# Designed miniproteins, single chains: the designs that were tried, part 19

Each design is a single chain, and the fold is of that chain. pLDDT is the mean over its residues in the fold that is shown.

## One batch from the design tools (miniprotein)

Design m675
Fold by ESMFold2-Fast:
Formats: structure tokens, C-alpha cells, sequence
Structure m675 (fold): chain A 68 residues (1-68)
């Protein structure tokens, strides 16, 4: 599916930069990968929800770090 291909491409890009991430950001990546592995690849809505949740979690971590 296009949604799955987009998500996998983004995860691969983030993985290339993994050593530059905080432990919290690395945990978000690991969680996202585990969640994708449990999803039906034809469930576009579920894939989109996981992608949005992943983006939201990374943004929240970044904002919390700068707000402190």
C-alpha cells in the first residue's frame, strides 16, 4: 500500500540517523516498528493512525525538551 511504503521509507530514513537521536526518540522508533509489525498491511486507516501517532510522539518529545 502507498501508506505502508511511505511509513517504511520514513522509518528507514530515521534509522540512518538513529545514533543522533535521544534514548526517548529511539524508543519511539522501536515502538512504531513493533506496532507496524502487528498491523494488517491492507488496513490503510490503521497504518495512517500509527504514522500520525509516531509523528505526534516525536514532536511532543522535542517540544518537552525545549520547554524545560
Amino acid sequence: SPERAEIERRLAEYEALRDQFTPEQQAVLDKARAEYAKLDPTDVEALRAVHQRFDDELLAIAEAEYAA
Scores: mean pLDDT 71

Design m676
Fold by ESMFold2-Fast:
Structure m676 (fold): chain A 57 residues (1-57)
Amino acid sequence: SIAEVAELAGLSPGAVRRIQSLKLQGLSQAEIAERLGISPATVSARTRRIEEAKEKL
């Protein structure tokens, strides 16, 4: 579930949902960063943490 992914990734469920939703809409890392008001490097790091958490579930 999104809550389990968020717990393992060290993110809020809302943060996981926002990143996943924007990726599903086809936004690039830079576009996601602009929309969320964070750096592209932060988006990349959070995306990696989400994918690692999904592999552990």
Scores: mean pLDDT 81

Design m677
Fold by ESMFold2-Fast:
Structure m677 (fold): chain A 86 residues (1-86)
Amino acid sequence: SLKPRPLDPETQARIDRLVEESRKLIEEAEKLMKEKNDPKAATRLLSAYGLLFTARVLYDMGRADEAIRDLEHAIELLKKVIEELK
C-alpha cells in the first residue's frame, strides 16, 4: 500500500489547519454562489477545487511542501470568490 511519508508534527498541523480553513471557505463560497449566478466566480471556484484535488494527491505522494503551496493558492482563490460575490 502507498502511504504518505511521515511528516513532522508542525508540517502536519499546518496542513490540517489549511484543510480546515479551505473547508470553511468552500462552505461560504458555495452559499454565496447559490444566491448569485456569476460565471467568473464559478470559473475561479472550479480552479480552487482543482488545486484542492491536486494538493490531496501531492499529500498522498509525500510531497508536503507542494501540497501546502496548492492549499494556500486554493485558499487565496476562495477568498477572491467570496469578496467578488459580497
Scores: mean pLDDT 84

Design m678
Fold by ESMFold2-Fast:
Structure m678 (fold): chain A 60 residues (1-60)
Amino acid sequence: SSSARRQALALMEQGSKAAAAGNWEEAAKLFRQAAEAAADDPRLQRGARAAAELAEALAK
């Protein structure tokens, strides 16, 4: 839905801002939430999931 996609994109933006600040733990959480919100958009979901996995690896 357009609402779910807008939510996913907003979460991706928030995750990107957290990542730019070096807050990888918060970025991972936001990217995971974006992937869940993007269930109806497979390309966005895959991108959000990949971003979450990278952020989780960096949040050690």
Scores: mean pLDDT 87

Design m679
Fold by ESMFold2-Fast:
Structure m679 (fold): chain A 65 residues (1-65)
Amino acid sequence: SAAIERLVRAVVNADGTISRADALTLLQSLGLTKEEAEARLEPLLNADGTISRADLLALLKELAA
């Protein structure tokens, strides 16, 4: 949805990645605990500790369903 796209746009870096810290904050703002947010993000983490925009969008769409 357009709302989910706007949320991701607010935290995306210039290279199209999102920091782990920003992704954690976003997921917690949506009602997840820190532990739940970390568990959801762990399999999506790149080697540098970032998350792709596409992976975060897919996760947010699953959580919104």
Scores: mean pLDDT 80

Design m680
Fold by ESMFold2-Fast:
Structure m680 (fold): chain A 55 residues (1-55)
Amino acid sequence: ATGLLDEAIKYRKEAEELSKKVEENPDDEETIQKRNELYEKARKLLGEALDKLLS
């Protein structure tokens, strides 16, 4: 079973790898957009996971 925390970690790692690619090619708007989307999803899921854990 996949938990919210596990899913958040997955998206964060993908975003971090794309962030490295953005540093190599800062004009790649598609990669920048994808990175930002993954960071947003990761933060949202992480927040939900932490809120549930602390409740």
Scores: mean pLDDT 78

Design m681
Fold by ESMFold2-Fast:
Structure m681 (fold): chain A 137 residues (1-137)
Amino acid sequence: SEEEEKLRKAIDELLANPTSVEALKNFLLTLIEIDGLENVLEAIKRAIEKYNPENAKQLWMKAAAAIGYLLIEAGKEDLVDRYGLSLAYFKPTKQQILDAFDFDGDGKIGAKDVKALLEELYEVSGNEIYRKLAEEL
């Protein structure tokens, strides 16, 4: 599908540039376009809880700040206010943004992090595109 091809391109760009905030932003915005912000936020919470349960609350606060900041940069500040992502206004650093999605703690957004998020997106949305792309990682 067109959505599958667009998401595949965003994943390929992120994996080629695993420390790029712009590549991460494009990946997250593509997910939001496909299944909406609520499902993306729930999937991120689940990935954090599954891979880092002892630090889940602190890591979620960092992820909420990072997502909110990227939404502000994309001109979607109304979503920040609507979904309670007000920590975005503390202007997280590029490293803090990357750390929020580095679920395996290796200092970069790699295939394992992308796969973890896609698997949780499939559980939340039932959208087969995520299962298919996760199986390729």
Scores: mean pLDDT 85

Design m682
Fold by ESMFold2-Fast:
Structure m682 (fold): chain A 106 residues (1-106)
Amino acid sequence: SLKEKALEKLIETVKELARKYGFSDEEIDRLIERIKEAFKQAENLVDAYLRAIGVAAQLFVDEARRRGLTPEEIARLVQELIDAGDEVLKELYPDYKVDPNRAKPL
């Protein structure tokens, strides 16, 4: 249930963001398949979620650049994904602390 809810919330957020930025249903379906695959290969729920968010972020940045989105639009898209991920992690782990620098380059 919790694992299924975490994946469902991530998929829902990814679909909403991709549609908002003009991605096609076919592009969204391919993105979701890759996210589901990353989720299956994980050792635990937190690893699964972080791995899936990483895949989503990478694919969003690559597709957004290909579509000619501005750096500002890409940054907003990535931030919205990170924020959604933080909310799900808090649900899985109530004591989870958000990194205040998560939007900055590592």
Scores: mean pLDDT 72

Design m683
Fold by ESMFold2-Fast:
Structure m683 (fold): chain A 72 residues (1-72)
Amino acid sequence: MEAEELLKEGIKAAEAGDYEAAKEYFRKSLELYEKQGDKEGVKEALANLAYIYLRQGDEKEAAEYLEKAKAL
C-alpha cells in the first residue's frame, strides 16, 4: 500500500472514531513518506497524528508532532 493510500485510510478511520486504527495508518504513512524523502507527505502525516492526539486529550503529544511538522 502506498503512503497516500495509508493516509486516506487513516482519515477514514478517524472519521469513524477509530483513533487507534487512524494512528497506526498515519504512522505507516509517515514511515513511507520519510523513506521517499517526501517532506510534504511527512508534514501531512505528522499533522494528522497531532490532530488525533489532540482529539484524545493528549495535548503534549499533539504539540510535539506539530513542532516536528513545522521543523521540516
Scores: mean pLDDT 85

Design m684
Fold by ESMFold2-Fast:
Structure m684 (fold): chain A 69 residues (1-69)
Amino acid sequence: SELEEARKLLEENRPLIETLPEEDQKKAELTLEGIEEAIRLLEEYKDDPELVEEKVRELEKKVKEEVAK
C-alpha cells in the first residue's frame, strides 16, 4: 500500500531526518504519526474501501494543517 511504502521511506530515511533542524524533524514526526493513523483506519474499515479513502483524506488534510503551523 502507498501508506506502508511512505512509512517505510520515512523510517529508512530516519538518519537523514535526524540531521534536519528540530522544526523539520517535528514535521516529519507529525507526518509519520498521520501515516500510522491512516494504516489503523485501513485495518478498522477494511471491508469499506470508499469510507477508508474518505477518512484518510480527512486525516491528510488535518496533518497538513498541523505541519503548516
Scores: mean pLDDT 73

Design m685
Fold by ESMFold2-Fast:
Structure m685 (fold): chain A 76 residues (1-76)
Amino acid sequence: DDALRRRAVELIREALEAVKAGDLKSAIKHLLEALRLLRQLPGRSREIAEVQKALSAVQNGDLEKAIEYLERALEL
């Protein structure tokens, strides 16, 4: 569903901006919601993997890696 995919992409963009702003709580919230939506869509395994890596990086305080993974997810 295109609407569900568009919402997931919006959440990934919002998470990227939150990471850049140092708002890790909002970044985690947006990434968890994006994962929930992506898991409802077929063929999103690569996007899910990159978003999960970004979530782990945010939780570990590795913001540079989090940005890289989120940018990769948005290129898919």
Scores: mean pLDDT 86

Design m686
Fold by ESMFold2-Fast:
Structure m686 (fold): chain A 53 residues (1-53)
Amino acid sequence: SSMEEEIARKTREESRRLVEEAERNGVDPLELVQEQMRLMAEATDKILEERKK
């Protein structure tokens, strides 16, 4: 829906601003996100391995 498109646009814009602000304050949001993604991938892989058995 058009509402979803507007929300997606605003969310992307807000996320960009937050990332830039965090980087200005010496926080690396990308590294934090990558670490979280890595942990989630490892947990997912463990679940998938259990399903194979």
Scores: mean pLDDT 69

Design m687
Fold by ESMFold2-Fast:
Structure m687 (fold): chain A 74 residues (1-74)
Amino acid sequence: NQRELAEKLKKEIREIAREAIKEGKSVEEVEKKMQEIIEKARQAGLSTELINELVRVAQEEVARIKKVKEEAAR
């Protein structure tokens, strides 16, 4: 089921973001890991619609990390 796989990969993307905030990882490192998950999803044959959902979640999580880092720099 492509939807179940997409939901699993969304959780993995969110977990990467959560761990990055806790460990102070760079935005670039997070983006690289998220892109690897999205690429695996494409290789697994997920629809363009589901891939777009993964990309949106990754973009939202990256924006959240940037905000947290901005607040921490104050």
Scores: mean pLDDT 82

Design m688
Fold by ESMFold2-Fast:
Structure m688 (fold): chain A 70 residues (1-70)
Amino acid sequence: MKKLTPEEFRELGRRAMADGDGALTPESAKRLAEILKELGYEEYVKEDETINDDLVRALQKLAEEVNREA
């Protein structure tokens, strides 16, 4: 399976969070899970089609970083 690079992760996180007004919402997390499946990053998506907990924690960190830079 493909492993998501830091750059790809940041770009996907930004796209998902843009619809959530710069925050990770349950809806943006669902969209991110769908994008990850389409790109072949299935290991980041749980069987219930939500993103895994490690990715959620990483996205929260990314959201804080993006909001500081904005």
Scores: mean pLDDT 64

Design m689
Fold by ESMFold2-Fast:
Structure m689 (fold): chain A 66 residues (1-66)
Amino acid sequence: SAVEKLEEAGELIVRGASAEEVRELLEEGGASKEFIDEVTELIEQGRRLEAAELVAREAARKRAEE
C-alpha cells in the first residue's frame, strides 16, 4: 500500500539510504513533489533525523485516513 511505502522510506532514511532510493519509495507512496523535494534536500544536507521525522509524520497522517 501507499502507507507501507512511506513507512519503508522512513526506515531506509534511518538506515542511511541514498536520497535517490528514498525518492523512489516516496513516489510509489503517492507523496507530493514538494514533499519529496523537502525530504531529499534534508537527506542531502545530512539532516537525516529531520527527514525521517517528516516521513513518519506523513505516514501516520495517511494511516489515520484508513
Scores: mean pLDDT 84

Design m690
Fold by ESMFold2-Fast:
Structure m690 (fold): chain A 55 residues (1-55)
Amino acid sequence: SLTEKLRQLNEKATEVAKLLVKAYEAGDQAKADEYHRQLLELTKEISKLLEEAYA
């Protein structure tokens, strides 16, 4: 279902956000940049699903 897919994407975004914070705390800019990119892709996918479902 759409609800379940959105829940899974939000859970994944939360985990990536935690990894991003840890990368910043460790001073690992390369990992921070990669996790930041993953978050942007996840938020884009969530937005697209919402627009397609509720448009």
Scores: mean pLDDT 84

Design m691
Fold by ESMFold2-Fast:
Structure m691 (fold): chain A 63 residues (1-63)
Amino acid sequence: MTPTLSADEAAALVAMATAGYSPAAAARAIDAQREAAARALEVDVAAVHATVEAAEAELRAAE
């Protein structure tokens, strides 16, 4: 597990917590974003967008 967050990831986590999302749901969204970013180093940028959108949809379904 990577303990460090970017400023944007930290802000997103705080916003989700303030909106009443569980820490687990927020962490899942951040992890999906990181996986998409890592994948971008090897694959098309479109795949990154698709992964982020899928993670957002999953987060909404989880709540």
Scores: mean pLDDT 60

Design m692
Fold by ESMFold2-Fast:
Structure m692 (fold): chain A 94 residues (1-94)
Amino acid sequence: PSGVVTVAVGQGTKKTTVATVRPGERAVSELELEGGVYALEIYLDGELVHSVFFELEGGTYTVEAELDPAKGVARVVLSNEKTRIELEVPLDLS
């Protein structure tokens, strides 16, 4: 089984890749955001598998991404001292 999960955060046409994880990997990054509505997008092997929109306050956020091949799940946490957004996205890792 192969699969690469890419996590991107952005507004409109401006998207930043914040994590890339392979099966069994975990990645952590920091991102400074202005206040506004953001898309959090999850890609599997370059194909968009999940997209969620959030309204966020301006600040520094931590993005944690993990791909669990035993459960077939990508976990993504976007958080700071005031906000925590946690996603668990089932994936077809065939």
Scores: mean pLDDT 81

Design m693
Fold by ESMFold2-Fast:
Structure m693 (fold): chain A 65 residues (1-65)
Amino acid sequence: SEMLEELKKILKEEYGLSDEEIDEIIELAREGKLEEAVEFLMKKTGLPEEIARLLVELIRKELEK
């Protein structure tokens, strides 16, 4: 989806994630491992839990389309 591609771009350009790290977050979200995806995103970016959770939820919603 275009929104998922935009989210990937933001994660890469604004938060410095690699393509491999982004793919790991997407895979965790696809498997329903949302807490693991949130923790991974926080560890890699230093984002607060609330923001990391919102980003993971947006990714999950786009994967369900």
Scores: mean pLDDT 85

Design m694
Fold by ESMFold2-Fast:
Structure m694 (fold): chain A 80 residues (1-80)
Amino acid sequence: SEVDAAMAALEAAGDIERLIELGTLDSFIRMVEYLIKKLEEVLKKTEDEERKKELEKEKEELLKLKEELERRLRELLAEL
């Protein structure tokens, strides 16, 4: 993956600060993706319209967070 290649390059260069930043950001993105997937599973099983609306709003917020994190990751990779 592009992230794995960048992390290997940063390790070779001894750039520990950027390695931590990249690794943290990648881990956060993976966590958000996991939460979105779990939220979608819960949404499929939810019959209460009020609860469904709340979960759909939370999913929208997580999708916006993922988009912002992916933008930050692209910016960080572009600086390498």
Scores: mean pLDDT 86

Design m695
Fold by ESMFold2-Fast:
Structure m695 (fold): chain A 71 residues (1-71)
Amino acid sequence: MEKLRRELAELLAEAFRLQAQAREALAAGDEATAAALAARLEELAKRIEELKKKLSEEEILEAFEEAKKKA
């Protein structure tokens, strides 16, 4: 249980970091980097959805809070 919640928090933190980097790349006109980051975000989104199915709503919220602090 705790292990899956921690894994979700780590994936969410990574997603937050990649979203920030993608916005910076797009603002700089680096479309290739922005596209590569978007592809990685899509992969992370699939993994996040799989983990969310295995966790309670409360555990998901806790993972989001932890991820925001790490990002």
Scores: mean pLDDT 81

Design m696
Fold by ESMFold2-Fast:
Structure m696 (fold): chain A 93 residues (1-93)
Amino acid sequence: MSEEERREQARKLIAQGSKYIDEGKYDEALEKYEEALKLLPDDAQAWFNLGEVYEAKGEYEKAKEYYEKALELEPDNLAVKSALEETKEKLAE
């Protein structure tokens, strides 16, 4: 695949994962986001989406790890910073 084709395929996988989240199918969503990361390992959006799935599952430690990975890739991403802060608050409760 070309770089452009790889990026397009990764975006489609992320969209499929988001649809599974809407349906409450977290394990299926994880598979789609993991496939996207195999195509684009430095995709901050895919790491962020993994964090959101683990947060929805109540696995806050894993959510924190994936949000931190997304933030390493995009240090100024406010959405990731906000999600990470909320996840840390849940771990403190």
Scores: mean pLDDT 83

Design m697
Fold by ESMFold2-Fast:
Structure m697 (fold): chain A 66 residues (1-66)
Amino acid sequence: SAHYREGLELLAQKRYEEAVEAFRRAIEEDPRYLDAYKALALALSQLGRLDEAAAEGRRAREIFPD
């Protein structure tokens, strides 16, 4: 996904809020994009948004139970 790659570039630049938006768009386009959930949780953790990071982890587990 173009949005996922954009998010990774934004993470490398420490532009965490913009990375969150890019990863959310990647998930909207493909709700089964496991790597996008992991990257989103990482970006949220860097922002100190730990409750949101945990929520994305739970969401991924519901979609990918195995």
Scores: mean pLDDT 84

Design m698
Fold by ESMFold2-Fast:
Structure m698 (fold): chain A 92 residues (1-92)
Amino acid sequence: SAALAEEIRDLLLGLIADGYRVETEVEGDTLTITISGLSILEAIGVALQFIGFGVDGLEVEVKIEGGTLTVTIRGLTEEQAQAIRDAVAAAN
C-alpha cells in the first residue's frame, strides 16, 4: 500500500539522519536495501521493523551479517520502489 511505502521511506530516511549508511536498488518489483554501521542489537531491531511490513502484506526477507542488514522487499509497485530509492539517494 502507499502507506507502507511511506513508512519504509521514512524509516530509511531516519536511519540516514542517524548516520547509518543506507543503499537501495530496484529490479522490477523487488526493492533491495543494504544498511551498514549497525550494532547486532540495532540490526535485530531494524530487521524486526521490516518483518512487521511482511505481516502487513509485503514479502520481506532479511539477512544480518556483522554490522550489515540486507532487506529484500516484494509487493511494492515499481513506482513505489523507485520513489523510495530516489528519496534515499537524495538524502545521501
Scores: mean pLDDT 84

Design m699
Fold by ESMFold2-Fast:
Structure m699 (fold): chain A 56 residues (1-56)
Amino acid sequence: SLQQQAREIAEEALELMKQGKEEEAKELIRRRFTELGLSDVTIEVAIHDIELELEK
């Protein structure tokens, strides 16, 4: 499902961010989520949510 694909991409991006590769992670999310047909607003919200996850 699209939700499963989005979750997998988000997990890969979170792992990159934990390694200090924040720009690579953001580019991965923008590229892959755009391919899934998500809007720019949804993509930016997803990036913000992943960044908040790092603060836990």
Scores: mean pLDDT 80

Design m700
Fold by ESMFold2-Fast:
Order: C-alpha cells, then sequence, then structure tokens
Structure m700 (fold): chain A 65 residues (1-65)
C-alpha cells in the first residue's frame, strides 16, 4: 500500500517549506521518501541574506509493529 502526505509551511518572513512524504509498505517494512522544497532567504558564507531555492530528498525505512 502507498500513502502520500503533502504539508506546506509558510513563515512570517516569507520563507516557504513544502514537504511531500510517500510511504510504501512492502512486507513488514515501510519505505518512506520525503521530498522537502525550501524557498526563501538564507545566509550566505559572508552572512548576507540571499534568496535561495533548494530541494532535498531523504529516504528512510521503519518496521511495522
Amino acid sequence: ATKKTVTKIEYKNGNVITREVTETTVGDTVHIETVSTFKGKARDFNGKLVEVEKETVTTSTRKLP
């Protein structure tokens, strides 16, 4: 079975994080893929705020009880 959850978080400073979680069950194991997209301002190597957009994909697994 596959379950998909989408969450969007907007911060007061205009930054936006969108998180998409896909859970796929195979046997006794749940495979979880999380796609996180950040859009907003981040500090550069000189400490200056610059506009950035970054996508991160993370995978993990957990056992069913």
Scores: mean pLDDT 76

Design m701
Fold by ESMFold2-Fast:
Structure m701 (fold): chain A 58 residues (1-58)
Amino acid sequence: MSEEEIEEIAREIAELGILEKNDRAAVQKYLEAVAAGADAERLAELTNKYTRELKAKL
């Protein structure tokens, strides 16, 4: 999985958790991405970054 794909998935996970308030879908998307070959540490790092950015806009 490319860095660009990981970044986009991380953004989608953050939006699911913060904007949609769907923690189950956010966790499921994370697990599916890791199973598909995403770097789990990098995906978690980027998801946390985008989560902070989204919270700052609220």
Scores: mean pLDDT 83

Design m702
Fold by ESMFold2-Fast:
Structure m702 (fold): chain A 70 residues (1-70)
Amino acid sequence: SEKEELVKKTIEDVRGTIRWLREHSLSPEELERLRRVVEAIPGQLEALGIEVPEELARLIEELLALLEEQ
């Protein structure tokens, strides 16, 4: 389904971003823009009637923690 594909893509995108950030740096402005996008993910999925999977919730928490370390 489109909802399942969106969840899978979102998980892949978050994982890819985590891997990339562990080896690269962003400017403070780029980090803040990315933080806003990531923080909006759960609400955007919920607005579409999609329950946020535990795996995705954990990845979002990991990414937000990594962004705070920069």
Scores: mean pLDDT 85

Design m703
Fold by ESMFold2-Fast:
Structure m703 (fold): chain A 81 residues (1-81)
Amino acid sequence: MEEAKELAEKAIELARKGEPLKAAELILEAAKEYLKVTENVPLGIGLVLRAIGLLLDAEWGRLSPEEAEREAEEILKEVEK
C-alpha cells in the first residue's frame, strides 16, 4: 500500500514538471503495487488496464501533463481508501 502511494505521489510530481510519459510509467507501477496488496482485485485489475492505456497515450504524445496529473491524483485517492 505505502509503495503504491509513494509511486502515485511521484507520478503527480513528474506530471507537474511536464513529464507525462514518466508520470504514466509511475502510474502503471503504482497500479501494479496496489493490485499485489488489494482485496478489491477487480478494482486493482481495472487500475492496471487504465494505466496501460495512459502509458500508450503518453508514448503516442496524446497525454497532456494536466491529464497525467489528474490520473495520478485519482489513483492516489483509490490507494488511500
Scores: mean pLDDT 83

Design m704
Fold by ESMFold2-Fast:
Structure m704 (fold): chain A 70 residues (1-70)
Amino acid sequence: MSEAELEARLAALVYELAEPDVGPERARRIAEAAVAVVRGEMTAAEAARAAGVSPRTLARYIEAALRRLA
């Protein structure tokens, strides 16, 4: 699997997991934040602030998405 394909799948899974809790707009921001953290472009704190969630909430969505990818 390419890095781009892995990032796209991670983003899609984070969106699907977050959307029922926070709605489509925030779920999209959380998915973008998750990809930025995984790419090393942002710290968890920076990404969580951009998405409007706590770092713990962001980490929870990333962990859940990664479990589905394994």
Scores: mean pLDDT 83

Design m705
Fold by ESMFold2-Fast:
Structure m705 (fold): chain A 78 residues (1-78)
Amino acid sequence: SLIVDATGRSKDGKEEHFKNLTAEQAARKALEAAGADRGVGIATSKDGNSVGRLGTVDEIVEAAKEANATSIGVGEGE
């Protein structure tokens, strides 16, 4: 399983950070912290390769797999 760190940022600029999660747990917690069911997730690898995706947990997880990500960031969504 892909293990990543996560950051979720809410509409008012509050950030929450999470470490050592599965990609699914990371995407879910980042979306929750952003206050959104769907959001723009940016998945980034150690080498700086990034994949952005607007979506739910499963769609952001797919972006993380494509990027071979070590981190997921989610901003404001819907």
Scores: mean pLDDT 84

Design m706
Fold by ESMFold2-Fast:
Structure m706 (fold): chain A 60 residues (1-60)
Amino acid sequence: SEIEELRERLRKILTEQGVPQEKIDAFLKFVEEHFYDPLEVASKKWEEFLKENNIPRFPR
C-alpha cells in the first residue's frame, strides 16, 4: 500500500540521518494517523510534531 511504501522510505531516510529509533517509530505513527488529512493540515501538524520531538527539519 502507499502508506507502507511511505513508511519504509521514511524509516530508511531517518535512519540514515541518525534519528533515534523511538523518534522514527513515533513519526511513522504520526504519518499513518494523518495520511488522509489535507496537505495544509498535515504540513502544520508535521511541523509541530518535529518541533515537539526535536527532530531536525533538514538533514545534517
Scores: mean pLDDT 69

Design m707
Fold by ESMFold2-Fast:
Structure m707 (fold): chain A 62 residues (1-62)
Amino acid sequence: MVSREALRAAGRELGLPEENVERILAALEELGPDASAAEISARTGVIEEMVAALLARARELD
């Protein structure tokens, strides 16, 4: 499970808007920690490739 702190740090490194990072955090809280990038993309409207990159970077930082 990726921490909220790691997700926010990854978002800053990747240059994602804060609004998009907070939407992804809210989706993870609702869908659970095992939610796929595709499920989060469908919930948030953020493109799947950006969600996948954010999650991968956050796992490296966590």
Scores: mean pLDDT 81

Design m708
Fold by ESMFold2-Fast:
Structure m708 (fold): chain A 86 residues (1-86)
Amino acid sequence: SALEEAARAAGRGFGVAWAAAKAAGTDAQPVVVLALSREHFREAAREGLTEEMGLSEAEADALVDDMVARHGETIEASVAAGRAAA
């Protein structure tokens, strides 16, 4: 669906932007995005990191875990926004 595609694109973009900021030595402040669930968000972010940035699965997993640990509230708000849009 269009909502699932938008949520996937948002999750991919979130992961890519955060990894790029970390690589540059800067702090990107994540913003609330559209997410269907925590698991869907993690999978979308991992997909962006592996497909768009060429990271290994282990590197992508470590970055996604770091994002969840640091920005859990933003991710939960993003899931709430996705539920409201569905």
Scores: mean pLDDT 76

Design m709
Fold by ESMFold2-Fast:
Parts: C-alpha cells; sequence; structure tokens
Structure m709 (fold): chain A 55 residues (1-55)
C-alpha cells in the first residue's frame, strides 16, 4: 500500500499524482498517513510542489 502510493506520487501522469494526494488525505489511520507523508517528504524524486500539498 505505502509503496504503491509513493509510486503514484512519482508518476509522470498528473492524474495519478492527484489520486495519491487524495488517497493520503482520506486515510483515517493517522499513524499510516504520517508514515506515508514522511516517506514522501524524504524522497528526492517527488517534486517539491507536490510535497507542499502533503503538509
Amino acid sequence: MIDEIIEKLKSKDLNERIKAIVEIRSIKDEKLRKEIVERALADPRIPEELKKLLL
């Protein structure tokens, strides 16, 4: 699950990136959501503009 969301954030398809952000924001498990956000923020392959939407 987490790796799949991270791969979507790295996608060249803007629609897939938006889906990943929506998925992250809809996660009710705060611990899981925080882990995904931390991994995304630490990954240099994810655009900085996209990282701002996760904060």
Scores: mean pLDDT 78

Design m710
Fold by ESMFold2-Fast:
Parts: sequence; C-alpha cells; structure tokens
Structure m710 (fold): chain A 63 residues (1-63)
Amino acid sequence: KKVVVVVAGLSDEDKERLAEKAKEFFGADEVEVIEAPDLETAKKKALELLLKEGIPVAALAGT
C-alpha cells in the first residue's frame, strides 16, 4: 500500500526521482519521502514507521 523512504542530504530533485523509482520498485500505491538530518536518524525513523504502521520502509545508507 504505502512505502516510506527516509533520506539525508538529498536535493528536492533527487527526492522526486527517488520517490518515482521507489513507487515502481515496490509497486506501491503511495510513496512518502521523509528527510532526516543524518543517516542514523533516518534508519531510526524508518524502523519506527515499520513497527508502528506495518508498511514497507527503506532508508538510504550512504557513505
């Protein structure tokens, strides 16, 4: 149904492109992109959403 992608340090253009790709990749009806200040916070938010909402969640791990 819904997929959430949590990201850090991306431009608005990159966020839009990521949302489109995530929608196709997961076959989701809705994709939400959430910005976090860092990757550790992004992973924490992704885990919380997965546990509370029971929805597929992806967090971008960067270098």
Scores: mean pLDDT 69

Design m711
Fold by ESMFold2-Fast:
Structure m711 (fold): chain A 71 residues (1-71)
Amino acid sequence: SRETALRSLENALAALDTSRTTALAALHDAIEQAKDDPEVLELLRKALEALRAGDVATAREHVERAIAALR
């Protein structure tokens, strides 16, 4: 659901500066919950790519945009 996806994305934001593993897990949960929203999925794919590359700032921007798109 969108509400569950939002919760997962808020968890990802909280974890971005403290635990890459937790942030990645939360992003994967958000992808599962938002699978029917192609705009959100594209933003989450970009966030995952940025986080895997170590670009926390870009990952945060994409997660924040995904949260905005779900609201």
Scores: mean pLDDT 81

Design m712
Fold by ESMFold2-Fast:
Structure m712 (fold): chain A 55 residues (1-55)
Amino acid sequence: MEEEEKKKLIEEVRKYLKEKLGLKDSTVDAILKAREKQGLSPEEVLKIMESSEEF
């Protein structure tokens, strides 16, 4: 897959989480690292965040 696209998605997820959930950069980084540790890609994290509208 494209490494540049993955980096773009990570930045987009960070901004989305900060704006939607009001999280700080350090908290967002911790979430992303935890998801990566579970084998989730940044695009999968984004999809989960978009689906959380029903939460």
Scores: mean pLDDT 67

Design m713
Fold by ESMFold2-Fast:
Structure m713 (fold): chain A 62 residues (1-62)
Amino acid sequence: LDLAAVAEELRRVPLTTENVIALAERHGLRLSPADRALLARLVAEGAPVATILAALHELSRR
């Protein structure tokens, strides 16, 4: 996962669940339903870009 490219894209788009999931999938992440639920919860809680990026990084290490 290119964390620098993902971080730049996250800063350029509205932080919606749909945008975060689409961005992760464009960068090669295969998200389970549980992964999608985690990202939706982080977005709903108003998590900052750094927190979302850390979650995507952990999901990419599986």
Scores: mean pLDDT 82

